# Designs tried in a protein design run: designed miniproteins, single chains, continued (5). Part 49

Each design is a single chain, and the fold is of that chain. pLDDT is the mean over its residues in the fold that is shown.

## One batch from the design tools (miniprotein)

Design m17795
Fold by ESMFold2-Fast:
Structure m17795 (fold): chain A 85 residues (1-85)
Amino acid sequence: VAEEVAKLLEEAAKYAEQGDLDKGLEKAKEAKELAEKYSKDPKVIEIAEQGEEVMKLAKQGKITPQQAAEGLRRGAELIRKLAEA
């Protein structure tokens, strides 16, 4: 589950960098929903929720798409580190 959530955040980041903020938000929402349904780690859920908020801020023009992509990639990296034994 953690790896799948991380992959969805990476996909959201790719769409944000391409300027497709609607598709980026869609992927960030999928990551959040997957984390909420299947993750037992509250930290994974928190990071996925932050991913959705970052995309909302980018759509509102409060941050750049590049800043949103950076945040999403950092979130994915943190989730992968949490999943490592």
Scores: mean pLDDT 82

Design m17796
Fold by ESMFold2-Fast:
Structure m17796 (fold): chain A 98 residues (1-98)
Amino acid sequence: EEELFEVEIDGAVALLALATLYVIGKRTGSLSPEQLEGLEKAMDLLAEGINTRDPEKLREAAELVEKLAQESTDPEVAAFLRKIAERVREIAERVEKL
């Protein structure tokens, strides 16, 4: 049905959100080098999890994004990352049921 398509679109949206934060954070200096490396790893895990339909990789990506939120000194960035982490966990649950 539509579940696989929605999972892929939601995954792409989450990936774009992380990539956008990476570009802005790198350009403005708002994110540390460690946070940028963490975002790159989270994006890689998210992309691989969607492409391979692996809920464990998606959960690992969500956990890493949540850790980045906890380490963020900017409350807007932290809130944004927490929303992405929650979204990725929802995607993992849907992938597991496919």
Scores: mean pLDDT 84

Design m17797
Fold by ESMFold2-Fast:
Structure m17797 (fold): chain A 73 residues (1-73)
Amino acid sequence: SMEEKRKLILRIIGLKLRIIGLEFQIELLKKKMETASEEEKKKLEEEIEKLRKEIEELKEEIKELEEKIKELE
């Protein structure tokens, strides 16, 4: 139905906004790395990798939701 499609679209929008927020956090961490010690850089790199994994998981969820929308068309 059109209502089910709208709910899926809104969920996709929410996930895309979350990805933008996580990408912004990664850019802030990259800025911190410019002045960080070698030990601090390791911790920041690990945090960036965790955020990148979260982004990939959210992208897969978006892909699954987009496929569900296609099935409703």
Scores: mean pLDDT 89

Design m17798
Fold by ESMFold2-Fast:
Structure m17798 (fold): chain A 90 residues (1-90)
Amino acid sequence: SLVREQLARTSPEVLAAVREAIRELNEHKDQIPGNKGISLATAAALLAVAGDVEGAIEAFRKMAEYSREQGNDKAAEIFERGAERLRAAA
């Protein structure tokens, strides 16, 4: 499939960072504001796989800002860690 072909071209470090960020979001899903946070994390993962790592980092950063505005500092920290992992892998 097209998705598997794109995954094969993504760097192993970026794939590991995406996988770990998604794992942490799923582990703490009860602390993330509704399905919107998970959906945006999925979109960010797809951007990173498609080669738009900077777009993925920006998406996680925006979710962290949104979570802090909602008073959810724990969710913000999770999204910030996701952005940091992607930045370190790039």
Scores: mean pLDDT 70

Design m17799
Fold by ESMFold2-Fast:
Structure m17799 (fold): chain A 62 residues (1-62)
Amino acid sequence: SMEEEIEKKLEEAEREAVRLVVLGREQEAADVLIKTAEEIEPYDPEKAKELRERARQVRELG
């Protein structure tokens, strides 16, 4: 289902973002989260908004 596809996409984006943050690549981590937010926004605007806020916080780490 679309909900299952969105959940899998969010889980994969979170894993990649965490990996990049551990490597000191906070800007790239934020970019991954923003791209994922753009892709899911037409289906789940609330989760997209949450993901963009997380990207902002990640950017502030670097």
Scores: mean pLDDT 84

Design m17800
Fold by ESMFold2-Fast:
Structure m17800 (fold): chain A 105 residues (1-105)
Amino acid sequence: MAIEGAIGLILGGRVKEGIELMEKAAEESKNAKIYHLLGEMLFELKRYKEAIEYYEKALKIDPNYAEAYANLGRALKKMGDFEKAKEYAEKALAINPNNELAKSV
């Protein structure tokens, strides 16, 4: 799929090109999972502010996406916003009480 090439670009250091391709794919498909994956990749690159923006885009498409709330909380914790991190972890646990990511926030 087109996103596989975009993932390869990001992992190969061509981050901007990979982001642009994934963002286009997510916008055209309205697929919350692609925005969430883009957020996860940016989190691994320690680009926490940008990761947060893509998790928020995923949640705009799917407001019940527990994993996106949990990862949003993790990114906020990395930025030192512990109060908001806790709020989003609690939202993730309200949707899925067994969410291991939310428990790690």
Scores: mean pLDDT 81

Design m17801
Fold by ESMFold2-Fast:
Structure m17801 (fold): chain A 84 residues (1-84)
Amino acid sequence: DLEKKIEELEKKIKEIEEEIKRLKKKREELMKELRETDPSDRERILRLIGEILRIIGEILDLERELKELKEELKELKKKLKEKK
């Protein structure tokens, strides 16, 4: 029961870590596009800034969830060790 919960949490943690990696790569690509954008193209600049801010928000939410899951995993692993 406890061991299954640990395995499920570890799987979920890995999935969130991979999602964060994908979002960070997309953020880097958009930041590069922003730097390469003509300063007179205000519409493109505003669109890129908006997308970058949206991705930053998503990363922060996922990193918060990841911290909570990692804390839960530590508590479950401690309980498993205390039973042996």
Scores: mean pLDDT 85

Design m17802
Fold by ESMFold2-Fast:
Order: C-alpha cells, then structure tokens, then sequence
Structure m17802 (fold): chain A 80 residues (1-80)
C-alpha cells in the first residue's frame, strides 16, 4: 500500500541518518553531546514508527535501527 511505502521510506531515511551520525561522530566532526542528541532523536522516531507499523519488514528494519542506535548511545555516553 501507499502507507506501507511511506513507512519504508521513513525507515530508510532513519537508517541513513543513523549512518551519517555514526560517520560524523567517528570522524570527530560532531561532539559526543551533539551525537547523543541526534541519536536520541533517531531512537525516538524509530520507536514511534515501530509502534504504529503493521509491516513485518518495516518492523524488522526498525528493530535493527533501534538496536544499533542504542548501542551507539551507550558507546557515546562512555565518552561524556
């Protein structure tokens, strides 16, 4: 459905945003505090989309994004 397509696009954008934040943080282009703010926003948006999604594929993609974001948040917090 068109709704499912929009959810797939939203999940893909969150995955791209997570990858970008991870890259910028590892390059030292953003501070741990900035990285944490971006990651917490990505996590919140991914959890909100997961709560309303009925697509098993989108749910699986979001669960992976949430897991990766949580792991990176814990890594960043150790540097604060």
Amino acid sequence: SREQLFEEVEAALLEMQLALVKRLYKKGSITPEEALKFLEDILKRAEELLARSTSPRVQADLQRIIEEAKKLIEEVKKKL
Scores: mean pLDDT 89

Design m17803
Fold by ESMFold2-Fast:
Structure m17803 (fold): chain A 89 residues (1-89)
Amino acid sequence: LVEEAERLVREAVAAYQAGNYEEAARLFLEAARLLEEAAKVSEDPLRLRAEAVAARYYAARALAEAGVPGAAEEAERLREEAERLAREL
């Protein structure tokens, strides 16, 4: 799960850099889902949950770039959540 999520994040970053924002968002959301599944069976669930929130944040940013209504507000909410989790690590 983690290795697959890492691959999806690399593909999402490449899609984002190419301007394919909707595809980047899809890949980031799939990576977040796999990281959440990995967290359920992990001895270090907080780290994986933090990574999943970061992936959702980047997905929301990509959707905001694509002009999806409400995505910018969702990205800000997820950024605050990611920063809160990072303080606990």
Scores: mean pLDDT 83

Design m17805
Fold by ESMFold2-Fast:
Structure m17805 (fold): chain A 112 residues (1-112)
Amino acid sequence: HMRLEVRARLRVELRYDPATGKYVAKVELDIEARGEVDGKPVRVRLRTAEPPRFEYDEATGKARASLRIDAAEVLDEDGTVLYRADLPLQVEVEVTGPGSKAEAEAEARIER
């Protein structure tokens, strides 16, 4: 029996810095991946075709962050791929204006 769980959480907070007259975006990305085969924990490797994207417009104070995870691979102790799950796991967050913050989370759970 195999169990695979992948969670991606994206947080964006937009702050105004009066010393510089600029907006400052704080972006936090947390990714958790857990795998188990026959009651034993296994290594999980995540695959992305593109890096996380961060867009920030200093003039308008608009910040956007996005992440896509395309696949998760379950590995044995030697790093051999035992199973591959193709995942359309995408998370996107957009905030506008000083003091605004937003969080988005996406998860996938696979059992075989």
Scores: mean pLDDT 78

Design m17806
Fold by ESMFold2-Fast:
Structure m17806 (fold): chain A 63 residues (1-63)
Amino acid sequence: NERAERVERALTRLVIEGHEISSETGRALSELAAQGASPEEVREAALRLGLSPEDAEFIAESL
């Protein structure tokens, strides 16, 4: 799934840069993207899962 792949790449980049994101959080966001969630919906989900506003925006912008 192209959308899930974009989110996974964005998450991997954040983790490589030293951001702490759990595998469960990453999976949940990728699954939302795979199901056709909008960038706004993915951003809101990331915020609820404890990501910073900057990290949530970065992931949403990948879509």
Scores: mean pLDDT 84

Design m17807
Fold by ESMFold2-Fast:
Structure m17807 (fold): chain A 70 residues (1-70)
Amino acid sequence: MKIKLEKKQVGSGPGYVAGKEIELENEDELEKARKGEYWNPGKGTFYTPGAADEAKKQLKKAYDEALKER
């Protein structure tokens, strides 16, 4: 399943500079992404804690939407 991170400014400081599409191969990876455990800085597009939280929020939302389609 593919999850696209949206380019978004968070707070008054630096935020996401660019959106990024992340492809999750299976349900285990999707569940880890929902919990924020799959996310790591090397694959991320965030520069601040606020941007990281936004990425986790978008991943959790995508996971919940994926469960509704099943």
Scores: mean pLDDT 55

Design m17808
Fold by ESMFold2-Fast:
Structure m17808 (fold): chain A 50 residues (1-50)
Amino acid sequence: SAFERGVELFNAGRLEEAAEAFERALAEDPDHERARVLLEGVRAQLAAAA
């Protein structure tokens, strides 16, 4: 699933790809709370690193 791909990418430190995968997971299930929380966390890390 897109969520599982996102978790794997996040654990590998591939934050941009993880964010994209979590966005796909939310497009598939808009109330997927874990995907929403992890996506916001990844986006915050990307913004802070820029």
Scores: mean pLDDT 83

Design m17809
Fold by ESMFold2-Fast:
Structure m17809 (fold): chain A 63 residues (1-63)
Amino acid sequence: EEERKEVLRAIGLTLRAIGSLLDGDFEAAQRDIEELKRLAEQSTDPEVAAFIKRLAEKLEEML
């Protein structure tokens, strides 16, 4: 289902952002966080959108 694909995409972006943060590449992490925010805005499922938005917010706290 589309919702599951969105969640898997968000998880992939989150893992990439965490990797960038661990490498000290805050610019790359910021780009992935912005992509997560965009994905949340484009989601048609409010629960999926809220989940992705929370991931982006938690990653942003680590910057």
Scores: mean pLDDT 80

Design m17810
Fold by ESMFold2-Fast:
Structure m17810 (fold): chain A 62 residues (1-62)
Amino acid sequence: SEERRNRILRAVVEEGWDYRKTAERLGISEETVRRTVGEVLEELKKKGILPAEYAESLPPLE
């Protein structure tokens, strides 16, 4: 599951945070992409794996 979650996160970043395009690219649902991204980011922050510098690389919402 960790490998799948990491792959989804990378694909979302490559697609410019377009969940629909990411879902089509990976053959999964938009709901799965949105949920997985949220869970991964929260988990990574709690574990200290996602440093503050990485947060600056996240695209702004709108």
Scores: mean pLDDT 69

Design m17811
Fold by ESMFold2-Fast:
Structure m17811 (fold): chain A 59 residues (1-59)
Amino acid sequence: SHMEALEELERAGVAMVLGLISEEEFRALADRLVAQGKISEEEARRLVARALAGKRAAE
């Protein structure tokens, strides 16, 4: 469950960088996974920051 949630958020980050989902949708997924207790706030914060850095590098 925890590893599956991390994988889901990482895949969503890639989808956001590719323009398949919005940044808002990606952040909402991260917030939902934290609220469900599947990942920590710290893990969500790191993955979101990494994906946003990837998006900026691609622009």
Scores: mean pLDDT 84

Design m17812
Fold by ESMFold2-Fast:
Structure m17812 (fold): chain A 68 residues (1-68)
Amino acid sequence: SKEEELKKAYEFLKSYPKVKAEQIGKDKIVAKTTLSVEEQIGLVLRLIGDFPSLEVSLKGDEITVTVK
C-alpha cells in the first residue's frame, strides 16, 4: 500500500547518513540533508526508483516525500 511504501521510505531516510528525516502526519516525510548537491540528486533518484507510488521533490537541502 502507499502507507507501507511511505513507512519504508521513512525507515530508509532515517538510517541514511547526513539525513534528518521527520514524518509529518500519515502522508508526508521531510528530510533535511547535509549531503552535497550530487549526493542529494543520487538519493532523490534512488527514492523515485524504489518508491514509485510516492512523489519525491528536492528544494535546496530538503527532500520531501509524499503519497501520490
Scores: mean pLDDT 84

Design m17813
Fold by ESMFold2-Fast:
Structure m17813 (fold): chain A 66 residues (1-66)
Amino acid sequence: SLMERLFARLEELRARYRAGEISPAQAEAALGALMEEAARAGLSEEDLQALLERVNALLAEMEAAE
């Protein structure tokens, strides 16, 4: 499903960020692109909220690491 693909991409981004393979700025840009794709795909409000919660969790982790 589209949600499974988006969650998989988010987990890949988190793993790459944690491994030091991408910068916080690169991770933030990639998360923004992922949310834009989700919005254009016409996901339900509930699915968008579930995705947004996971995105915000990673953003909070990145902020705490500075």
Scores: mean pLDDT 81

Design m17815
Fold by ESMFold2-Fast:
Structure m17815 (fold): chain A 55 residues (1-55)
Amino acid sequence: SLEEKKKEALEKTEEYNKKSLEAEKKEETGIEDSSEYSVEAVKYAVEATVYESLE
Protein backbone atom coordinates (compact mmCIF):
# COMPACT_ATOMS: atom_id res chain seq x y z
CA SER A 1 0.00 0.00 0.00
CA LEU A 2 1.03 3.65 -0.37
CA GLU A 3 1.04 4.07 3.43
CA GLU A 4 3.50 1.17 3.81
CA LYS A 5 5.76 2.56 1.05
CA LYS A 6 5.67 6.02 2.67
CA LYS A 7 6.58 4.52 6.07
CA GLU A 8 9.43 2.53 4.53
CA ALA A 9 10.77 5.63 2.74
CA LEU A 10 10.62 7.67 5.97
CA GLU A 11 12.44 4.90 7.88
CA LYS A 12 15.15 4.76 5.19
CA THR A 13 15.48 8.57 5.30
CA GLU A 14 16.09 8.41 9.08
CA GLU A 15 18.51 5.46 8.69
CA TYR A 16 20.67 7.23 6.08
CA ASN A 17 20.65 10.53 7.99
CA LYS A 18 22.00 8.62 11.02
CA LYS A 19 24.68 6.93 8.89
CA SER A 20 25.67 10.29 7.40
CA LEU A 21 26.18 11.79 10.88
CA GLU A 22 28.15 8.75 12.09
CA ALA A 23 30.38 8.81 8.98
CA GLU A 24 31.09 12.54 9.51
CA LYS A 25 32.63 11.69 12.91
CA LYS A 26 35.23 9.41 11.24
CA GLU A 27 38.15 11.63 10.23
CA GLU A 28 39.79 9.59 7.43
CA THR A 29 36.79 8.55 5.28
CA GLY A 30 33.88 10.48 6.80
CA ILE A 31 33.35 13.27 4.28
CA GLU A 32 32.80 11.10 1.17
CA ASP A 33 30.66 8.51 2.99
CA SER A 34 28.66 11.22 4.77
CA SER A 35 27.92 12.91 1.43
CA GLU A 36 26.75 9.65 -0.17
CA TYR A 37 24.46 8.82 2.78
CA SER A 38 23.04 12.37 2.74
CA VAL A 39 22.14 12.00 -0.96
CA GLU A 40 20.37 8.69 -0.27
CA ALA A 41 18.44 10.27 2.62
CA VAL A 42 17.22 13.07 0.31
CA LYS A 43 16.11 10.53 -2.32
CA TYR A 44 14.00 8.63 0.23
CA ALA A 45 12.57 11.87 1.65
CA VAL A 46 11.44 12.90 -1.85
CA GLU A 47 9.96 9.43 -2.40
CA ALA A 48 8.00 9.74 0.87
CA THR A 49 6.54 13.12 -0.19
CA VAL A 50 5.46 11.61 -3.54
CA TYR A 51 3.59 8.80 -1.75
CA GLU A 52 1.97 11.35 0.58
CA SER A 53 0.77 13.43 -2.39
CA LEU A 54 -0.87 10.33 -3.94
CA GLU A 55 -2.91 9.63 -0.81
Scores: mean pLDDT 76

Design m17816
Fold by ESMFold2-Fast:
Structure m17816 (fold): chain A 61 residues (1-61)
Amino acid sequence: SNEELAKNLEAGLKSTPKDGVANVVYNESEENGKKALELADDEEKARKFIEELLKEYKDKI
């Protein structure tokens, strides 16, 4: 499931609007989703947060 989550987050980063990406994160982790939503007004910070999250999930696979 961590591999599947990583693939979903990676796809979201490339093609999903910021709100969609935040929703993907929120569905997996409420705490991380809230942080992504807080950063949603700053696309660069939101993207970096999700990229770090993706990296963490890939490292745990």
Scores: mean pLDDT 57

Design m17817
Fold by ESMFold2-Fast:
Structure m17817 (fold): chain A 88 residues (1-88)
Amino acid sequence: MELEKLNKLVLKALEAARKGDEEEAEKYIKEFEELARELAEKDPEKAKLILEILKSMLTMRLFVTENEKERATLERLIEVIDEILEEL
C-alpha cells in the first residue's frame, strides 16, 4: 500500500513536469521524499525493498522518455531514493 502511495506522487510529479509546472513538480517531489523518509524510519527493511523497486521502475522510464522536463524530474526522484537508500 505504501508503494502505491509513493507511485501516485511520482505520477503527479511527472504530470506537473510535462505541463511545465516546475513548482507543482517540486511540491510532489518533496511530498515523495517526506513519505519515503517516514517509511524508512518506521520500517527500514520494507522501505529498502519498496525504494529499490521504485528506483528500478524510474530508471527504466528514464531510458525511454524523450521529454526533458520529465527526465529532470525522474533524475531528481532517483537522487532522493539513492540518498535514503544510503542511510538504510
Scores: mean pLDDT 86

Design m17818
Fold by ESMFold2-Fast:
Structure m17818 (fold): chain A 94 residues (1-94)
Amino acid sequence: MPLSEEEKKEIDERAKKLAEKSVEPTLQHLRDLVREAGLPLPSEERLKEQAETLAYVAAKLIVIGELFLRWLAEQGNEWARRELERTQAEIDKL
């Protein structure tokens, strides 16, 4: 199904709002991953820029995934219905 320009804007706005809540957890996760990999830590400014970018990309994928799961649930897919409920619960914790 082709998305309307209004639907694309709604997805982008939802992704930006979700990303704002996810920057700090993403930043901490990046710090942990770099340390576990034994790599030198980048500057905090660089890590924050990467965290903001990754949070936005992840949020956009989550919003798109939620729409796809909702569509599948409307088609009677029970796994998609449960996964949508689980995803919504995780978003509500942010």
Scores: mean pLDDT 76

Design m17819
Fold by ESMFold2-Fast:
Structure m17819 (fold): chain A 68 residues (1-68)
Amino acid sequence: HMEEERRRLREQAEELVKKANEAFKKGDYDKAIELYREAKRIYEQLGDERAVRTLDLAIEYIKKKKEE
């Protein structure tokens, strides 16, 4: 059950990243940031430091792009 739960969480995080990418492509920066933050929380729970770092960089990039 623990491995099934970890897999479910990873799938949820991946779907959130996919939705965030779609929001970003549509220019909805606030929605993209929100969805990336949700995915980041799941990856933090999973201990995936690389994914967390990648999402932090994506969030900061979008914040700067929004401010120009």
Scores: mean pLDDT 86

Design m17820
Fold by ESMFold2-Fast:
Structure m17820 (fold): chain A 69 residues (1-69)
Amino acid sequence: SKEDVIKNLQVALENLYTNPPAALAALEEALKLSTDPELIKLLKEARRYLQEGKYEEAEKLLKEALSLL
């Protein structure tokens, strides 16, 4: 559901700097629950930045994704 996507994106943001593996797991769950192509594109790019250790860039994209919901 949309609510489950929002919850997982909030968990990703809360853990982004303090527990990146937990942030990645939450982001992967949000991706599995997402059906909107624009949202999926933003979340895939956020995942790439998170995997590269670019946490500020990932944060901006996660916040943008939440603004679409």
Scores: mean pLDDT 87

Design m17821
Fold by ESMFold2-Fast:
Order: sequence, then structure tokens, then C-alpha cells
Structure m17821 (fold): chain A 71 residues (1-71)
Amino acid sequence: MEARFEELVEEARRHAAEAAAAYRAGDLAAAEEHARRAQRAVDEAVALAGDDEELLRRIHRAATEPLAEAA
């Protein structure tokens, strides 16, 4: 589980960062696609985290920090 959870957190952060970069570049189609991929990784990671508040906080940070930069 640990390796898969770390992979999903990394996927979420990577796609969130790519979505933010695409959004800043004006590529709304690429931004939307990367945002969807980030959301899928978040959903899978949340399922693995269950009620673990610390793991849920890690998922939230990975998904939201890059997108906040785009605002």
C-alpha cells in the first residue's frame, strides 16, 4: 500500500502542477485534462488513506499547492 499511496500522491502533485502551468499558458484544454488526472489520483489516494487525517492532509497539499500558484 505504501508504494502505491506515494505514487498516487506524486501523480496528483505532478498533474496539478501541469494543470497550473497549462492554465497560465492559456492552454485550457491541457489544463482541464491534467486537472482531471490529478483528481483521479486524489480519489484513489483518498480511498487508500481511509480515515487517516495525516495522509488526507498530504493528499490535499499535493493537489492544491500547484493550483493555488495559478490563481
Scores: mean pLDDT 77

Design m17822
Fold by ESMFold2-Fast:
Structure m17822 (fold): chain A 86 residues (1-86)
Amino acid sequence: SHMEEERKRKAGEFSREALRRAEAKAEALVAAGEISEREAAVRVTALSLRIIGLRLTIELLEKNGAPQEEIDKARAELEEELAELE
């Protein structure tokens, strides 16, 4: 279905943007001498998997008409994961 394809496209764009931001933050921490390149790679990989999982959770909550409070909580968890690299 056209709506399914559009959903997948938007999901891919969100995941790429989130990953790019996570990579940029990890690179900044490496440049500052706060973490190693190996630690940065591990954190970015783990965070990518968590971001994908949280994004899918948010999509499912929205699709099923979940209360806004539950959607906001899932979004807050996503923001917390992104902040972990700072």
Scores: mean pLDDT 75

Design m17823
Fold by ESMFold2-Fast:
Structure m17823 (fold): chain A 68 residues (1-68)
Amino acid sequence: AEVTITVYDLENVEIKSTGKITLVLPDGSVIESDGVLKTKLSDLLNGKLFIDGKEVDINSFEKNVVVK
């Protein structure tokens, strides 16, 4: 699946995917979404991101930084 991560600021990060998005937070909480997930940058950097059940390495991903 295609994945796009857009960082607007430290509290506003948008993850878009054509597949199922699953974010496991540092406290063990799980957030699931179909198509779009909004979260904090700290949750993304310290958590684990899965697309269609496959872990995504956020360091290997092209990040679009949009200042709004």
Scores: mean pLDDT 73

Design m17824
Fold by ESMFold2-Fast:
Structure m17824 (fold): chain A 110 residues (1-110)
Amino acid sequence: MEKEREEEERKKEEKELRLELDILKSFGAMALWLKEKDEKGSLELLAKIVEKLIELAKEAEKKGFKEIAQEALRTAADLLAEALELPKPPEEVSIEEVEELLEKLKEKLE
């Protein structure tokens, strides 16, 4: 059955995206923990993690995994808010809003 193969491929893609998101969440938490010991190194790592979360969100959206895309964007926004000492972001965030916050972080790093 052609549909059975499509369903298996979709489940594999979802699993891969979920695993990447979980890994990036773990690295983000570690980067925030490192901020107390090495602020510059922590912010540089956070910028890279956020870039990867934006890439993941774009890939997930393109593949129709809207929930994973939104979770990735919220994770990126939360990390950026913590890094920039801003209030907690709204539950629904756009790619554009996350990219604007990332630029502010990059300006701080120069």
Scores: mean pLDDT 82

Design m17825
Fold by ESMFold2-Fast:
Structure m17825 (fold): chain A 68 residues (1-68)
Amino acid sequence: NALEKFREGYKYLEENKPEEAIKYFKEALELDPNNSDLIERIKYLVENSKVLSEEQKKELLEYIESHE
């Protein structure tokens, strides 16, 4: 379930584990690449996260773009 992978990623952000969070967000996007709600949630986290580096934010945004 893509949403379960997203929740695991969010949990890792709360634990200050951005690398694990990115892995789970990518897995969520792979499971449901056309889920606009999921895409918007990840974009929101990228914009508002203090845990993700600018390079990690760029990686997630480029990953999303590659699935359009």
Scores: mean pLDDT 80

Design m17826
Fold by ESMFold2-Fast:
Structure m17826 (fold): chain A 71 residues (1-71)
Amino acid sequence: SALDYARKAAEVAKQAGNEEAYKYFTEAIKALESGDVEKALEYLRKAMAAAHRAGNGKAVSYAGEAIDALL
């Protein structure tokens, strides 16, 4: 599910010390839990961009899977 992928992305970002990506993944998780798909997609895209800038390929991959699961 999108929520499972977002949680995996958040964990990988946290372990790597990617604070910006972790913050955005946390906001995306909150949006998913509240059923706000539009807000979740916004934060997942921001988180994916932040993870990409940090060089965290695993977080980028999980974020992409989360986005795909919502489309």
Scores: mean pLDDT 87

Design m17827
Fold by ESMFold2-Fast:
Structure m17827 (fold): chain A 56 residues (1-56)
Amino acid sequence: SELEERLAKLSKEDQEAIKDFIKLLEEEGVPEEVIEKVAEGLIDAFELRAAAEKAR
């Protein structure tokens, strides 16, 4: 999926952090649609941070 491709382009530390957080949400019984939106938001935030670091 598009999100999986975007996630794979992040650092391994960022990938691990996002995956760990998603696992916690799944364990708490958070709805799948909410988990998907949270994952998108986290990926967007990390992509924005990486872009800002490159613009230094």
Scores: mean pLDDT 80

Design m17828
Fold by ESMFold2-Fast:
Structure m17828 (fold): chain A 60 residues (1-60)
Amino acid sequence: METFKKEIEQKRKADRERLESRIADLEAQVAANPDDPELQRQYERLKKAIEEVKALEAQS
């Protein structure tokens, strides 16, 4: 998990914006290359990171 950095509230906002941008980019790449496990892994990781940020902020 990437909780280590996300404990800093201001950093979470910046990270979230970057993650949203990268998710959109990777989503397009995964759609173009569905058999590429590295792209799928990166996409999954970024989606989890955004969900984790939302969950941590809601719970903490």
Scores: mean pLDDT 71

Design m17829
Fold by ESMFold2-Fast:
Structure m17829 (fold): chain A 74 residues (1-74)
Amino acid sequence: SMEEIRQQAERQVAILEKSLLDMGVPKEIVEKYRSRLLALHEKWWTTKDLQERMAINQQILDIINEIRKEAEKG
């Protein structure tokens, strides 16, 4: 169901957010990217296409790298 997909995406994003906070990334930076990460994780669970899943995974990695670079500037 869409509710289960949303809950799964929220769990995955929460784990990632916790990891970033534990590494010393400011909460404000983590929260800034939360909605984008949730949307991508939801798309990953809804898609049936392998190529689309690979593209979504790359977009998630790009956001994680963007978060790290933004944290380094502060």
Scores: mean pLDDT 86

Design m17830
Fold by ESMFold2-Fast:
Structure m17830 (fold): chain A 72 residues (1-72)
Amino acid sequence: MEKEKLVEEAVELAVEGVELVIENNTEEAKEEAYELFKKARELLEKAGDRELARELLAEKMEEFRERILEAA
């Protein structure tokens, strides 16, 4: 149960990171988003469902990269 909650929290943090950069498009926002993704990664690692989390996070991160490059 805590494991499932950790995965959900990690996904929410990753989404918040993407939204933060899309809205602000500043170096500060990019750093904040990176910290959110880092925390999400740690939660996913603690949850132990690494393969599913890795795939989901990778897709979100790639979408995030495209948005950053587009906005920059």
Scores: mean pLDDT 70

Design m17831
Fold by ESMFold2-Fast:
Structure m17831 (fold): chain A 66 residues (1-66)
Amino acid sequence: PSRAEIEREVEEALKLMKQSILKHTMSKKDLEEEIKRLRELIADPSLSAEEKERALRQLKELEEAK
């Protein structure tokens, strides 16, 4: 396989492992609290565009782990 195919396979495996860990180690309450915190952070008008993108990405990961 090509280098790009190997990189894609590794990236997907790491993503699945990360989601599995979140699902098994984080309680529903802790997950909800972190989601709320990220939403409040995103709503802050003083936050840079880069920091908002980072927070949005993390929020998406946590919501997908539900």
Scores: mean pLDDT 73

